# Ledger of designs, part 7: designed miniproteins, single chains, continued (5)

Each design is a single chain, and the fold is of that chain. pLDDT is the mean over its residues in the fold that is shown.

## One batch from the design tools (miniprotein)

Design m16225
Fold by ESMFold2-Fast:
Structure m16225 (fold): chain A 63 residues (1-63)
Amino acid sequence: SPVQQKLERARQLLEEANRLYVESGDADEETRRRLLEEAERLRREAQRLLDEVRQLLEQQRQR
């Protein structure tokens, strides 16, 4: 289902973001900044997908 596919992608994005946050802890200043920026971008994409899932579920409830 579109809902299941979006949830799976959001989970993958959040797992990747968490991995980048962990890696940033042992990185130099320049690399840390890059990793944190990438992690935040992935979190925003995941949140967008979760928002889309919420809209799809609300649409199903109104039928």
Scores: mean pLDDT 85

Design m16226
Fold by ESMFold2-Fast:
Structure m16226 (fold): chain A 82 residues (1-82)
Amino acid sequence: SGAAAAELLRQTARQLAGLAAAGAPLERIRAMAIGAVRRAGELAGLPDLAAEAVARIAAAESAEGVLAALREAADRIAAATA
């Protein structure tokens, strides 16, 4: 469902913020975020939105950029499935 997909991305953003604070490398944060976005796209039935979010995460140069992309994707999924 869209609600479950949005919550997955919000939980992932919280987890990744903790990993970034602990010094996890950006490549790991991007990989985990991309996996979560793909799963959220499957749950919500929104593959195009998921692909756009993956592209934004891949282009992010910082953990903060990845987290912003995850939160935006969560908000867009929630809006699209309301």
Scores: mean pLDDT 89

Design m16227
Fold by ESMFold2-Fast:
Structure m16227 (fold): chain A 76 residues (1-76)
Amino acid sequence: SAAAEARRAEAEALVERGRELASQKRYDEAIAAFEEAIRVDPEYAEAWQWLGEVLRAVGRDDEAAAYYARARALAA
């Protein structure tokens, strides 16, 4: 639907922003952007994957593992 396409596009833009913030080591802001992407489109596996990556980068390994598992489940 047009609404689902709009939600995915918004989540994709938020993931792109989160990745840019993470590249600048602005990890708290990157986490917020990825969390917002998941709220907008919780089935967007890449948003879960990128949140896992940034959490691992800041040493939150247990949380990162949970988000990686969710991303894998959604991509299957």
Scores: mean pLDDT 89

Design m16228
Fold by ESMFold2-Fast:
Structure m16228 (fold): chain A 59 residues (1-59)
Amino acid sequence: SGERREQEALRRKIEELRRKAELLKPYHDELQKAKKTGSKKQIEEAEKKFKEKLKEVEE
């Protein structure tokens, strides 16, 4: 059942991405907090940190 198996593979990929998101969570949380604060400078700094960590995870 190729089609059903491909759906299961997609589900597993989502779980993998979810686990990787856990590694990014501290940076993501900082970004969310900065956005809530409304400080442009803090938002940009948090965004840069998030992008750096994302790049590490991608590599």
Scores: mean pLDDT 77

Design m16229
Fold by ESMFold2-Fast:
Structure m16229 (fold): chain A 65 residues (1-65)
Amino acid sequence: VDEEELEKEIILALIRMMIGIAKSTGDEELAEKLEEILERAEKTEDVEELRKLLKEAMELVRKSE
């Protein structure tokens, strides 16, 4: 498996997990913002952009509480 493909799969899985948690807690605003980040992550093949999107998702989760 290509390292870049593996990293993308891990990042997508992490973002999906964050969305699941946000929906479970009833934080619809956070879930919506994370879903937008997920869509952007699914459309890019640039590893730097993927890492930036993951950081953005983590910062949203951190600031939501």
Scores: mean pLDDT 81

Design m16230
Fold by ESMFold2-Fast:
Structure m16230 (fold): chain A 81 residues (1-81)
Amino acid sequence: MLKEMAEELEKKGEEYEKKGDYFKAGELYASAGHLYYGAGDYKKAIELYEKAKEYYSKSKPPNPDVVEALEREKEKVEAAL
């Protein structure tokens, strides 16, 4: 199920976060957010997109395209509430 896959990606993101690989953690959290959105867990999807943006900012200066894409995904989820 999408939710189970999202939970697995979230756990992997937490693992990379603990290793200090914030870029990889951000990627995994963003992917988990997409799967939670597909599963109808909009609140969790928004939380993970926000977390992904934070970790991208910590690892390197934000790529404007990545930041814009994550903002748009968060807005889609908020609009679906």
Scores: mean pLDDT 78

Design m16231
Fold by ESMFold2-Fast:
Structure m16231 (fold): chain A 72 residues (1-72)
Amino acid sequence: MEEALRKLDEVYKKSKTSSELIMQIRKLAKEGDSAAQFIVNALNKALRGEELTEEEKQVIDYLEEKKKELDG
């Protein structure tokens, strides 16, 4: 979880839009980044309406906050 939040912050600082943030995280996950894979798995579970762990919820909440900051 902490590594996922750190990875999210790192990518957020290099992103101009929420779409770029999501795209870059998905790219890193495909390249084998375990923190990015955790974020993508949590996001996909949330999009399917599946139950999230507390750690997954924290990552998704942080992602949504960063998306809002990028988009306005």
Scores: mean pLDDT 83

Design m16232
Fold by ESMFold2-Fast:
Structure m16232 (fold): chain A 82 residues (1-82)
Amino acid sequence: SARDEQNRALSRAVAETLEEIEALVREQLAAGVPREDILAEVERLVREKMAELQREYGLPEEAAENIRRGLVGRAADLIDAL
């Protein structure tokens, strides 16, 4: 169904955003960028991507905010693990 296709596309877009965040975190850590500056850059990237997903998929603000917090939290966890 169209809804199932949209849900699959959204899940794929979120997964691709996470891969982009992981690549950015690894690159910035290798360059010696401080944790706070890496998180600020991730926050900018995620904010831009969430605005795109809200426009494309009609996500409510609460759902977009939950995804944003999850992605930023994953970035923080990755920094702390490396």
Scores: mean pLDDT 84

Design m16233
Fold by ESMFold2-Fast:
Structure m16233 (fold): chain A 83 residues (1-83)
Amino acid sequence: EAEKYFSLGLKAFKEGKYEEAKEYFEKALKLDPENWLAWYLLGEALYKLGKYKEAVEYYTKALKLKPDNSYIQKKLKEAEEKA
């Protein structure tokens, strides 16, 4: 179930359907809130939609689960600069 929503979110994200991707990642995270990659990709989808303040929130959640991940750190900084 969580994995299915995550996979649907990935498919939507890959197709540039960022609002749809956001909805699927939100559903995946309600079932599996420890999925750092889903938090990160939710942040990416919000960033693509120009919702930088929301992207900051979700990158921050991903970074709390993966504090050593330099990609998330860089994306968080980029979103903060645009927020």
Scores: mean pLDDT 86

Design m16234
Fold by ESMFold2-Fast:
Structure m16234 (fold): chain A 65 residues (1-65)
Amino acid sequence: LEERIEELAERGAEIESKLTGKDKEQAYREMLEALRRLARENSPEETERLLEQVERLIEAAEEIL
């Protein structure tokens, strides 16, 4: 679980570093918010649900970028 969270955080940081305009930041706001929530989540059950959501959002963002 920790390794997967670290991997997603790294991928998210890479995407964030490629965002240069507010319009892009707004489009990817849901992804960034989900990543921040995942980093603060202490429930194993909710962490698992958030991991699936974050993976989907990161994959979608990577396709667009």
Scores: mean pLDDT 70

Design m16235
Fold by ESMFold2-Fast:
Structure m16235 (fold): chain A 90 residues (1-90)
Amino acid sequence: MKEKAEKLVKEYERKIKENPNDATAYVNLGEAYLLLGDYEKAIEYFKKALEIDPNHPDAATAYFLLAVAYHKMGDEEKAREAYEKARKLS
């Protein structure tokens, strides 16, 4: 899975350089970093996606994955907040 996640990082970093407002690309980049275990970068990119388009079709998914990343970092309060936002959008 590492090779696939590294390939996804390169692909989506290229996409956001070409279109810095592509919220979907930021969600996918966050997911790729989550798979690599880079939870800080995953959080950064999920937050960026939600900043660009709070009403994106993937917003609930982005909040859910943000909750997973916070949980992996041991930030249970922020994980809970992100999870509740995901539930509200679903």
Scores: mean pLDDT 83

Design m16236
Fold by ESMFold2-Fast:
Structure m16236 (fold): chain A 70 residues (1-70)
Amino acid sequence: MSEEELLDEVFVALAEMTLAMLKRSGATPEEIRAAVDRILAEAEKLGVSPETIERIRQLGDEALAEVEKS
């Protein structure tokens, strides 16, 4: 894997783990939005690919939809 591919994979894993932990702990939609925004800001600063940024955004949207349904 290139360093770019590795960085992208690390950020997807970070987003997945963070969102899973937040959902499991009963985090509010506001807390989930804040976490996603923070991850996206760091990913953009470190040069994560646009495709991976889109994937992280999708993961965040899915987590928000799940939490808001209750």
Scores: mean pLDDT 81

Design m16237
Fold by ESMFold2-Fast:
Structure m16237 (fold): chain A 81 residues (1-81)
Amino acid sequence: SLFEIPAEMRAGFIIAELRDLSKNYKSVPKEHLEKTKEQLLSVVSSDVLSDEQRARIRAELERLRPKIPELTEALLAALDA
């Protein structure tokens, strides 16, 4: 679980997951993408991320947006809430 990772490291692990999706998005099953979306939404909707961490995640989501718009749009909306 991402919540078992120290808060300072959570942004790094989220960014690593987004980068892996950017490389493998064509071969990732829809079910796996949906589970990843739910897990990431849970973390980015929490109050544990700093403004700097949110900005780094946002930048990575903007890069990933053309490849996986459904997942990235949901996460960007959660960061803006």
Scores: mean pLDDT 76

Design m16238
Fold by ESMFold2-Fast:
Structure m16238 (fold): chain A 109 residues (1-109)
Amino acid sequence: MEERLEQLIAELRELADKLVEYLEKHFGKGTAAGFREAVDSALQTLEDLRKAGVPLEELISRLEKAVEYFRKALEYFENIKTPEDVEKFAEAVRKALGVLARSRPLPPP
């Protein structure tokens, strides 16, 4: 299970780096600084929760959902054609960060 946690953290960081690259390419260098900080803070919160004794399975579930939402965000960003697509992108990013930063345990599957 620890190997799965490390794999998901690596996948999340890779997806976040792609989002940062796309944001900086579209809006200019440095525009993604706040997003990088938010991702780093969310990952620090996961580490703090792990140290506080939150079950590893719960942390894995949060990361899996966050990875899914970041993948959706990238898909929406690459296909932005309308104002509605921008809202879908923003919502997917909010959901990804929200899952990572939640203080409440996720319900069991």
Scores: mean pLDDT 72

Design m16239
Fold by ESMFold2-Fast:
Structure m16239 (fold): chain A 111 residues (1-111)
Amino acid sequence: AFFTSVPRMPPFSDEEVERFIEALREAGDRLAADGTPAALEEALAHIREVLGEGVAEAVRRLVEMLQTSSGADVVQIGQALRNIADTIARMSPEEKKEVVSALVSEVSFAP
């Protein structure tokens, strides 16, 4: 699937998409294991290192949205991020790129 959007960030390469999926999984694992604000900041620092500030900000806003809409604690949000990363990892390369671009554009997908 392909959609026309004017994202804040340039289009991602396949390698950048895979790094985003890995960074989400690592963020989810850290939050699920620790559940502290420090774990969130460490996860976001890793995402910023791999994909830049815009993606880290988008992930921070996603975490805040999940906290606000579901009342979930940090551990539950970590589990949700890990599940999202695993779901995206099973997609085709084209679907992965589309979903990652949508997430970076701050599209809410929380149930």
Scores: mean pLDDT 69

Design m16240
Fold by ESMFold2-Fast:
Formats: sequence, structure tokens, C-alpha cells
Structure m16240 (fold): chain A 60 residues (1-60)
Amino acid sequence: VEEELGKLAQEAIDAIRAGDYEKAFELSKKLSDLLEKETGIKVSPETIFNVLKNVADDKA
């Protein structure tokens, strides 16, 4: 069930590394919606984007 969340997170990280911040933010919106659907917890797309950006930067 969490496989889709992991895939979207990976795609967003890849987009950040490619410099495609518009795509990364769009994927962060989709992650926010899926997290709310699966867990009932709403996390803002901005929070998700910042977390993914930090993960991408730590691997650079």
C-alpha cells in the first residue's frame, strides 16, 4: 500500500536532482494527497518538498 508513496517520493527526489523543481513540487502535492488518504494526516506540499529536497541534497 505504501509502494505508491515511495515511488512518488523517489520521482520527486530525482526531479530535484535534475533541477526540475516545478515537477518536484507537483509530485509533492500528489504525495500530500496520498498521505492524507492513507493515514488521515494532512502534510503540506511545502513540508514534503522541503523534506525531499534535504534528502536529495544529503546524497549529493
Scores: mean pLDDT 77

Design m16241
Fold by ESMFold2-Fast:
Structure m16241 (fold): chain A 66 residues (1-66)
Amino acid sequence: ASAEEYLEKGKELFREGRLEEAGEEYEKAIHLDPNYAEAWKNLGKVMEAMGRLKGAENAYKLAEEL
């Protein structure tokens, strides 16, 4: 699967409230394309929703630097 396919799967899982699985799909997207700013941004949203505030901050900063 492509990084874009993992991003879209993550978005679907996030809409379903399946936060851990959404995060795993975003991490797969980032593994294939570490410069994928949208994947980092969406990982930040998942981490924030899960209460992982420092992880969310780091992911958002990486997205802004790409």
Scores: mean pLDDT 88

Design m16242
Fold by ESMFold2-Fast:
Structure m16242 (fold): chain A 61 residues (1-61)
Amino acid sequence: SVMEEAEKMLEEARELAEQGKLEEAEQVGKRMVIELQDAGVPQEVIDAYAAELKAILEEAE
């Protein structure tokens, strides 16, 4: 499902950020948002995933 793919992408972004690969983590996160938008996921849900991504990237700096 789209939600399962989004969770996998968020986990991949977290792992990349923990490795110091912030640019790669950001790219995975942007792809996640685009795929959720293309699938017609409600904006509130997309915003929640984007907030998680932002927290992951900020914590890894």
Scores: mean pLDDT 82

Design m16243
Fold by ESMFold2-Fast:
Structure m16243 (fold): chain A 65 residues (1-65)
Amino acid sequence: TTREVAALVRAMGTAVEAGVSLTTERRDGRLHVHTVVETPEQRALMEREAARLREVGIDATIVDK
């Protein structure tokens, strides 16, 4: 949906600016975003984006390096 695309584009933009790797996977018709963070600042940024992704039906997982 348009909301899913907008949320994903924002999350990708935040990841690029923060130097964070973000990968996407589709499983059972549901989009999943996976990201690896190295600093508390990166985690805080990606947790905010993950919350927005979950609101539009995208699963999001954040893992410490």
Scores: mean pLDDT 80

Design m16244
Fold by ESMFold2-Fast:
Structure m16244 (fold): chain A 60 residues (1-60)
Amino acid sequence: MAFETLEKELKRVAMEVSAETAEALAKEAIERVNELVKQGKEEEAIRYAKELARKTLEEA
């Protein structure tokens, strides 16, 4: 069911953002990317997203 996929995704998000510090940082990062895109700074948004992906991959 579509809801099974949605619940799996929400559970993953909750696990990643459940920690107080991680939640604050993740929320700020997402808002920053969205704000940059809205302001037409797509290059900065892409660069920021790539940097986050790179850090996540290297930290693993």
Scores: mean pLDDT 63

Design m16245
Fold by ESMFold2-Fast:
Structure m16245 (fold): chain A 67 residues (1-67)
Amino acid sequence: SPKHRRFILILAEIGVLEIGVYIGKRLGDKETVEKYLKEIEKLVKEAIELDPSMEEELRKLLEEMKK
């Protein structure tokens, strides 16, 4: 379905940004990490709107990335 494809594309974008957060943390680039986390948070909200059943798992993923 179109909603399912959009959901998968959002998850792929989150994955790319998560790699950016990981690298930013290793380089000590706090400003870049904060910007990427804010972008991920917006994408997580959009993903939850498309599939509310995933809310708990997606919010948990976001909180793990903030550590």
Scores: mean pLDDT 85

Design m16246
Fold by ESMFold2-Fast:
Structure m16246 (fold): chain A 65 residues (1-65)
Amino acid sequence: MREIDIGVIEVYIAVGSTLGLFRIELKDGKIIVYVNEVTEESKELVEKIKELAKKAGIEIEVVEL
């Protein structure tokens, strides 16, 4: 179903971080996702994270390195 919380977003972020695709920074209630490698997999995960954050009313910024 469409029930989403911060924990679900954190899981996706943790997966991307563990794979070396993302680095995360928390700033003033905003989540900043740094993308270390632009791949098809990282793009897909980023899009999922953005969609989940929009649904949860959480601000996310994505920065490609």
Scores: mean pLDDT 68

Design m16247
Fold by ESMFold2-Fast:
Structure m16247 (fold): chain A 59 residues (1-59)
Amino acid sequence: GLEEEAEELLERARELRREAAELRATATNREQLLEAELLEGMAALLEGVAAWLRKLAEK
């Protein structure tokens, strides 16, 4: 259901944020830093969608 989908998206968002943090910690050029920023942006979008799905599941 929507609750399970929200949980799946949040788990994926956590994975992306972990990858972004690792990339920032090991980055040696600006392309890698841009990649980390992109991953962070994708995680934020997934978190937003998950929040809306949770609200729908409560109704």
Scores: mean pLDDT 85

Design m16248
Fold by ESMFold2-Fast:
Structure m16248 (fold): chain A 62 residues (1-62)
Amino acid sequence: MELDEIFSKVESLEQAKEAYREILRILAKKSSPVTRKALEENIDDLNPFDLYKRYVELLKEE
């Protein structure tokens, strides 16, 4: 995953959300429909740190 490179391009919280959405698209291609929905449910509230926590939690379950 390219988290550092994606987040290095953000200038604001809104751009960080867009980076998170790009990560979700990448994960959706590799993950089951269940995992994709779990990621999408939190997109509106997540910042970069919350993204990393969510990603780690999903790796434990999948």
Scores: mean pLDDT 59

Design m16249
Fold by ESMFold2-Fast:
Structure m16249 (fold): chain A 86 residues (1-86)
Amino acid sequence: MTIVITVKNGSVGVKLAALGTGVQAELQGGEMESKIEGDTLTVTVRGASEEGIRAALEMARGMEEGGAKVTIREEGDTLHITIEAP
């Protein structure tokens, strides 16, 4: 499964949490790419493990509890997590 995490208007801390989640998933056999355009960070992890998927969802939940707007969408074998920070 592929994970795509998009952080919009995120603080440095929110962006670092998304990057850390991607790095953790890569260390478990996935392939991570990151891209920053202005105030938007996109982290893509291909071949994510079940644990990597779980970690991404837990990170998204924590950000939503912190007041961020979180949207989760599945499209085929891709999990899209969009985080719009407060």
Scores: mean pLDDT 79

Design m16250
Fold by ESMFold2-Fast:
Structure m16250 (fold): chain A 67 residues (1-67)
Amino acid sequence: EEEEIEKIRKKVAELLKKGDYELAENLIVLELYKRAKKDPSIRSRPLTEEELEEIKEIEKKVKEYEK
């Protein structure tokens, strides 16, 4: 799990160097969402419907990038 965070940090750093700030932010948000989904105890409140829709959109963009 910690190793997975480091992998995301490395990808984010590379995207920031390229100037792809939107994709870098999307990777961070998606990783935080995945962690909260696996362990609800790390969140003080449940995600709202609007937040869930935003996360789904970000997830699609990240998947398209990784293909």
Scores: mean pLDDT 68

Design m16251
Fold by ESMFold2-Fast:
Structure m16251 (fold): chain A 83 residues (1-83)
Amino acid sequence: SEKERLRREGIELGQKAIEALLEGKYEEAVEYASRAIELLEEADPNSIELARTLFTYGLALKGLGKEEEAKEAFERAREIHAA
C-alpha cells in the first residue's frame, strides 16, 4: 500500500520534471526530478521508473551546465537499466 503510493507520487513528479524539461525550465525540472528520485528509490531502487527519472534529471542538469553531475545521473540510470 505505502510502497505503491510512493511509486505513484514519484511517477507524477517525474512527469512534471519531463514537462518542465520540455519547456526549458531546467531548475524546475531538477527540483521535480530530485523529489521523484527520493520517492522512487524508497519504493523500488531497481525500477524502470527510477531509471527514466534519473535520465530526465541528467538532461536537466546538462541544461544547467552541470556536466559532471549529469554524467553521474546517466551512469546510475544505465546501471539500473542493465539489471
Scores: mean pLDDT 88

Design m16252
Fold by ESMFold2-Fast:
Structure m16252 (fold): chain A 92 residues (1-92)
Amino acid sequence: LRERAARLLGEAGRAYLEGRYEEALRLAEEAARLAREAGDLVLEALARGLAAEAARRLGREEEARRLEEEARRLFEEARARGIKQPELRLDL
C-alpha cells in the first residue's frame, strides 16, 4: 500500500508539472486513499496537498481549501507524533 501510494503520488506530481491538472487531481486522491489505508500520515498529507494545488488550478477553490486544511492537519498530527517526513523525489 505505502509503496503504491508513493508511486501514484509521483505520477500525480508528473501530471501536475505537465499541466494535466485533472489527471493530477485523480492520481493524488488515489494516492491519499492508499496512504490513509497504509497509516502513513505524511504520504497522505503530501497527496492531499498536491490534490489541493491541482484543484486550485482547475478553479475548484472550495475543494482546494478543504484539501489544504486536511493536509495541514495531517502534517500537524505527524509532527506531534515525531514522524520524520520521507524524502519523496519526483523524477522530473
Scores: mean pLDDT 80

Design m16253
Fold by ESMFold2-Fast:
Structure m16253 (fold): chain A 65 residues (1-65)
Amino acid sequence: MSEEELEREISLALMRMAVGIARSQGIEISEEALREAERLAEEGRAKEAVEVIFKAAEKEREKKE
């Protein structure tokens, strides 16, 4: 794989793992946040993609508290 392809694959894997963790705890991530995170992950921006997921999870937690 190219360097860009590898970075994208890693970013997508990290984003999917973050979503999986949130869902395993009963936190529903909005479709809008999922799309934004996927876009960032496809650009190889793993940190930003994961941050979008955690920020969305934080907002959902705030709504319940």
Scores: mean pLDDT 79

Design m16254
Fold by ESMFold2-Fast:
Structure m16254 (fold): chain A 68 residues (1-68)
Amino acid sequence: ATILIEVPAEKADEVVDLLTKVFKAEILQRIQVGNREQILVRIPEEKVEDFVKALKEKFPDAKIIVGK
């Protein structure tokens, strides 16, 4: 699945580490928008729910846009 997320720029590297090391996700794009960063990622479908839960628990200010 392809998902767009938006996180505080100060947390972006920590979120990328979580995505790549724990969820084995592929980072497709990173764009800094003011004090936030938009990260487009490809995640194995079976890991999407666990990732969303982990992201909300550790980074409550993160915005998730589930890709088509």
Scores: mean pLDDT 79

Design m16255
Fold by ESMFold2-Fast:
Parts: C-alpha cells; sequence; structure tokens
Structure m16255 (fold): chain A 59 residues (1-59)
C-alpha cells in the first residue's frame, strides 16, 4: 500500500540520520561544540520523522 511505502521511506530516513550521527561523533575534524550543534539538529530531524511514523502507524 501507499502507507507501507511511506513507512518504509520514513524508516530509511531515520536509518540515514542514525548513520550521520555516528559519522558526526567519529569525525576528528569537528570541535565538540560543532558536534553538539549538529547532533542537536539531527535529533530534531529524528523527532520529526518519529512523529510522522507514529502518526502513520496510529492511522
Amino acid sequence: SAADAELAALMEQLAAIVAEAQAVVNDPSLSEAEKQARLAELQAQADALGAQINALLAA
């Protein structure tokens, strides 16, 4: 269904955010302040995607 395809796409986006967070943590070129700022931005993106996934699953 279209909803199943949308769920799969949202879960792929979440997996990509997790991978990017791992890359940020392991990046020796970033300062701690830069890592904290980028991780906060990624957390906000993950929270937004999580809300979309929860809304889709509740429908």
Scores: mean pLDDT 88

Design m16256
Fold by ESMFold2-Fast:
Structure m16256 (fold): chain A 87 residues (1-87)
Amino acid sequence: MDARLAEARALLERAAEYFEQGRLRAAAEELLRAAGVDPALAEALLAAFADPARHEALVAELAEEAAKLPPTKEATLEMLAELLRRL
């Protein structure tokens, strides 16, 4: 478990770096990977990834939400935390 959380943090840091560089879609994809550390959320994300349409919709939704935020790591991480609370 702790090793998975450490890996997710590394992915979140990578996603934040991509957002700083304006690579919004790449950042959204890394955020989805990082979000998969919670067992219940991981199961929901794996089910979504098994459906290409749902996977594409989730990436698009994250990219749209990220585009509305200030281009800061803090805003991106707070957005992810809010989305995780909804799942």
Scores: mean pLDDT 55

Design m16257
Fold by ESMFold2-Fast:
Structure m16257 (fold): chain A 80 residues (1-80)
Amino acid sequence: MKNDLEADELLALGKILYSVAKLILKKNPKTPEVIEEALELLRKAIELYEEALKLAQDPKLKKEAEENKKRIEEFKKELE
């Protein structure tokens, strides 16, 4: 239960970083500097999802973390 609560918080933070990265890309011209800032946020979100996966005991939380991590990795790949 405690580990699942921590995992859920890490998932929420990762989702926030992903949203911020998308907003930065949407509001600014796609210069190398803007792309680099977005990639940094995406990398941090991936790290948060990896920590959530380590902590999560609930299969539902594990699945959500895996799906969100995959989504961000695919988006990052499209930016690279």
Scores: mean pLDDT 82

Design m16258
Fold by ESMFold2-Fast:
Structure m16258 (fold): chain A 92 residues (1-92)
Amino acid sequence: MSAAQIRQAARNIFRRYDTNGNGVLSRAEFNAMLQDMVKRGYITPAQRARMMQLFARFDRNGNGTLSEAEFVALMQQMARNPGIARYLSHFI
């Protein structure tokens, strides 16, 4: 996947999981996305735990939410995992 495709997929996923429409993605919404990835065989439970730690690093304000821009940056780093890249390909 190209960097542009990863960014577009991340924006599409963000809007899907932003159930409140408030322009942020909560830790709970992010965890739900990762649970879906585990259930569908894209990542392991151990990889999910690492991705939750990565969420905390990108949540620079410590408020428990990510903006769209922060989420896109997080997904670009996560897309280094082939299973995550494959999941993202469904959102282009």
Scores: mean pLDDT 81

Design m16260
Fold by ESMFold2-Fast:
Structure m16260 (fold): chain A 89 residues (1-89)
Amino acid sequence: MLTEEERKRLDAAAYLVAGAMYLSIGKRLLEKGDYEGAIESFKKAIEYFQKARELLDELENPDENLRQAADSGIETAKKLLKEAEEKLK
């Protein structure tokens, strides 16, 4: 049976994967000129990376690599979200 610590780490990893997936989708939509779709995808990426970060902060044994991945994902998604929003005006 998974411990609470192991479950939180697995859930955080799953959220990181979901964040990265939406980030990739957003980038493809941005390249195609679907700025509304890109905005929605980047917002989803931010939500998932933030959920991952929240769970990682609850860990008794900090995982600095996963924390850095979440923080980097949030920064990248926010930058691309702003770019997509500026193109939609």
Scores: mean pLDDT 87

Design m16261
Fold by ESMFold2-Fast:
Structure m16261 (fold): chain A 90 residues (1-90)
Amino acid sequence: ATPEQMEEIGKEAEAVLYTILGLLALESGDFETAVKYFEKALEIDPENAKAHTLLGKAYLGLGEVEKAREYFQKALEIDPDDEEARELLA
């Protein structure tokens, strides 16, 4: 493996880890921590539709309804079949 391939694998694993940590924070009601972890995941993988949906859910938990709506719309732009984003936007 090249150094570039190893770094890409490491970043992909890091993005997945941040998404998992964000989900745990979201489930515990720590919406501020969830936002931070999902933002970190999106810094690494900006095209991750699921991370956009989860970040929207975290903002919804904070009462930031309009910001949540924007993230659900972004998720559907990337993945039109994201059922959760579609349901939360309705």
Scores: mean pLDDT 82

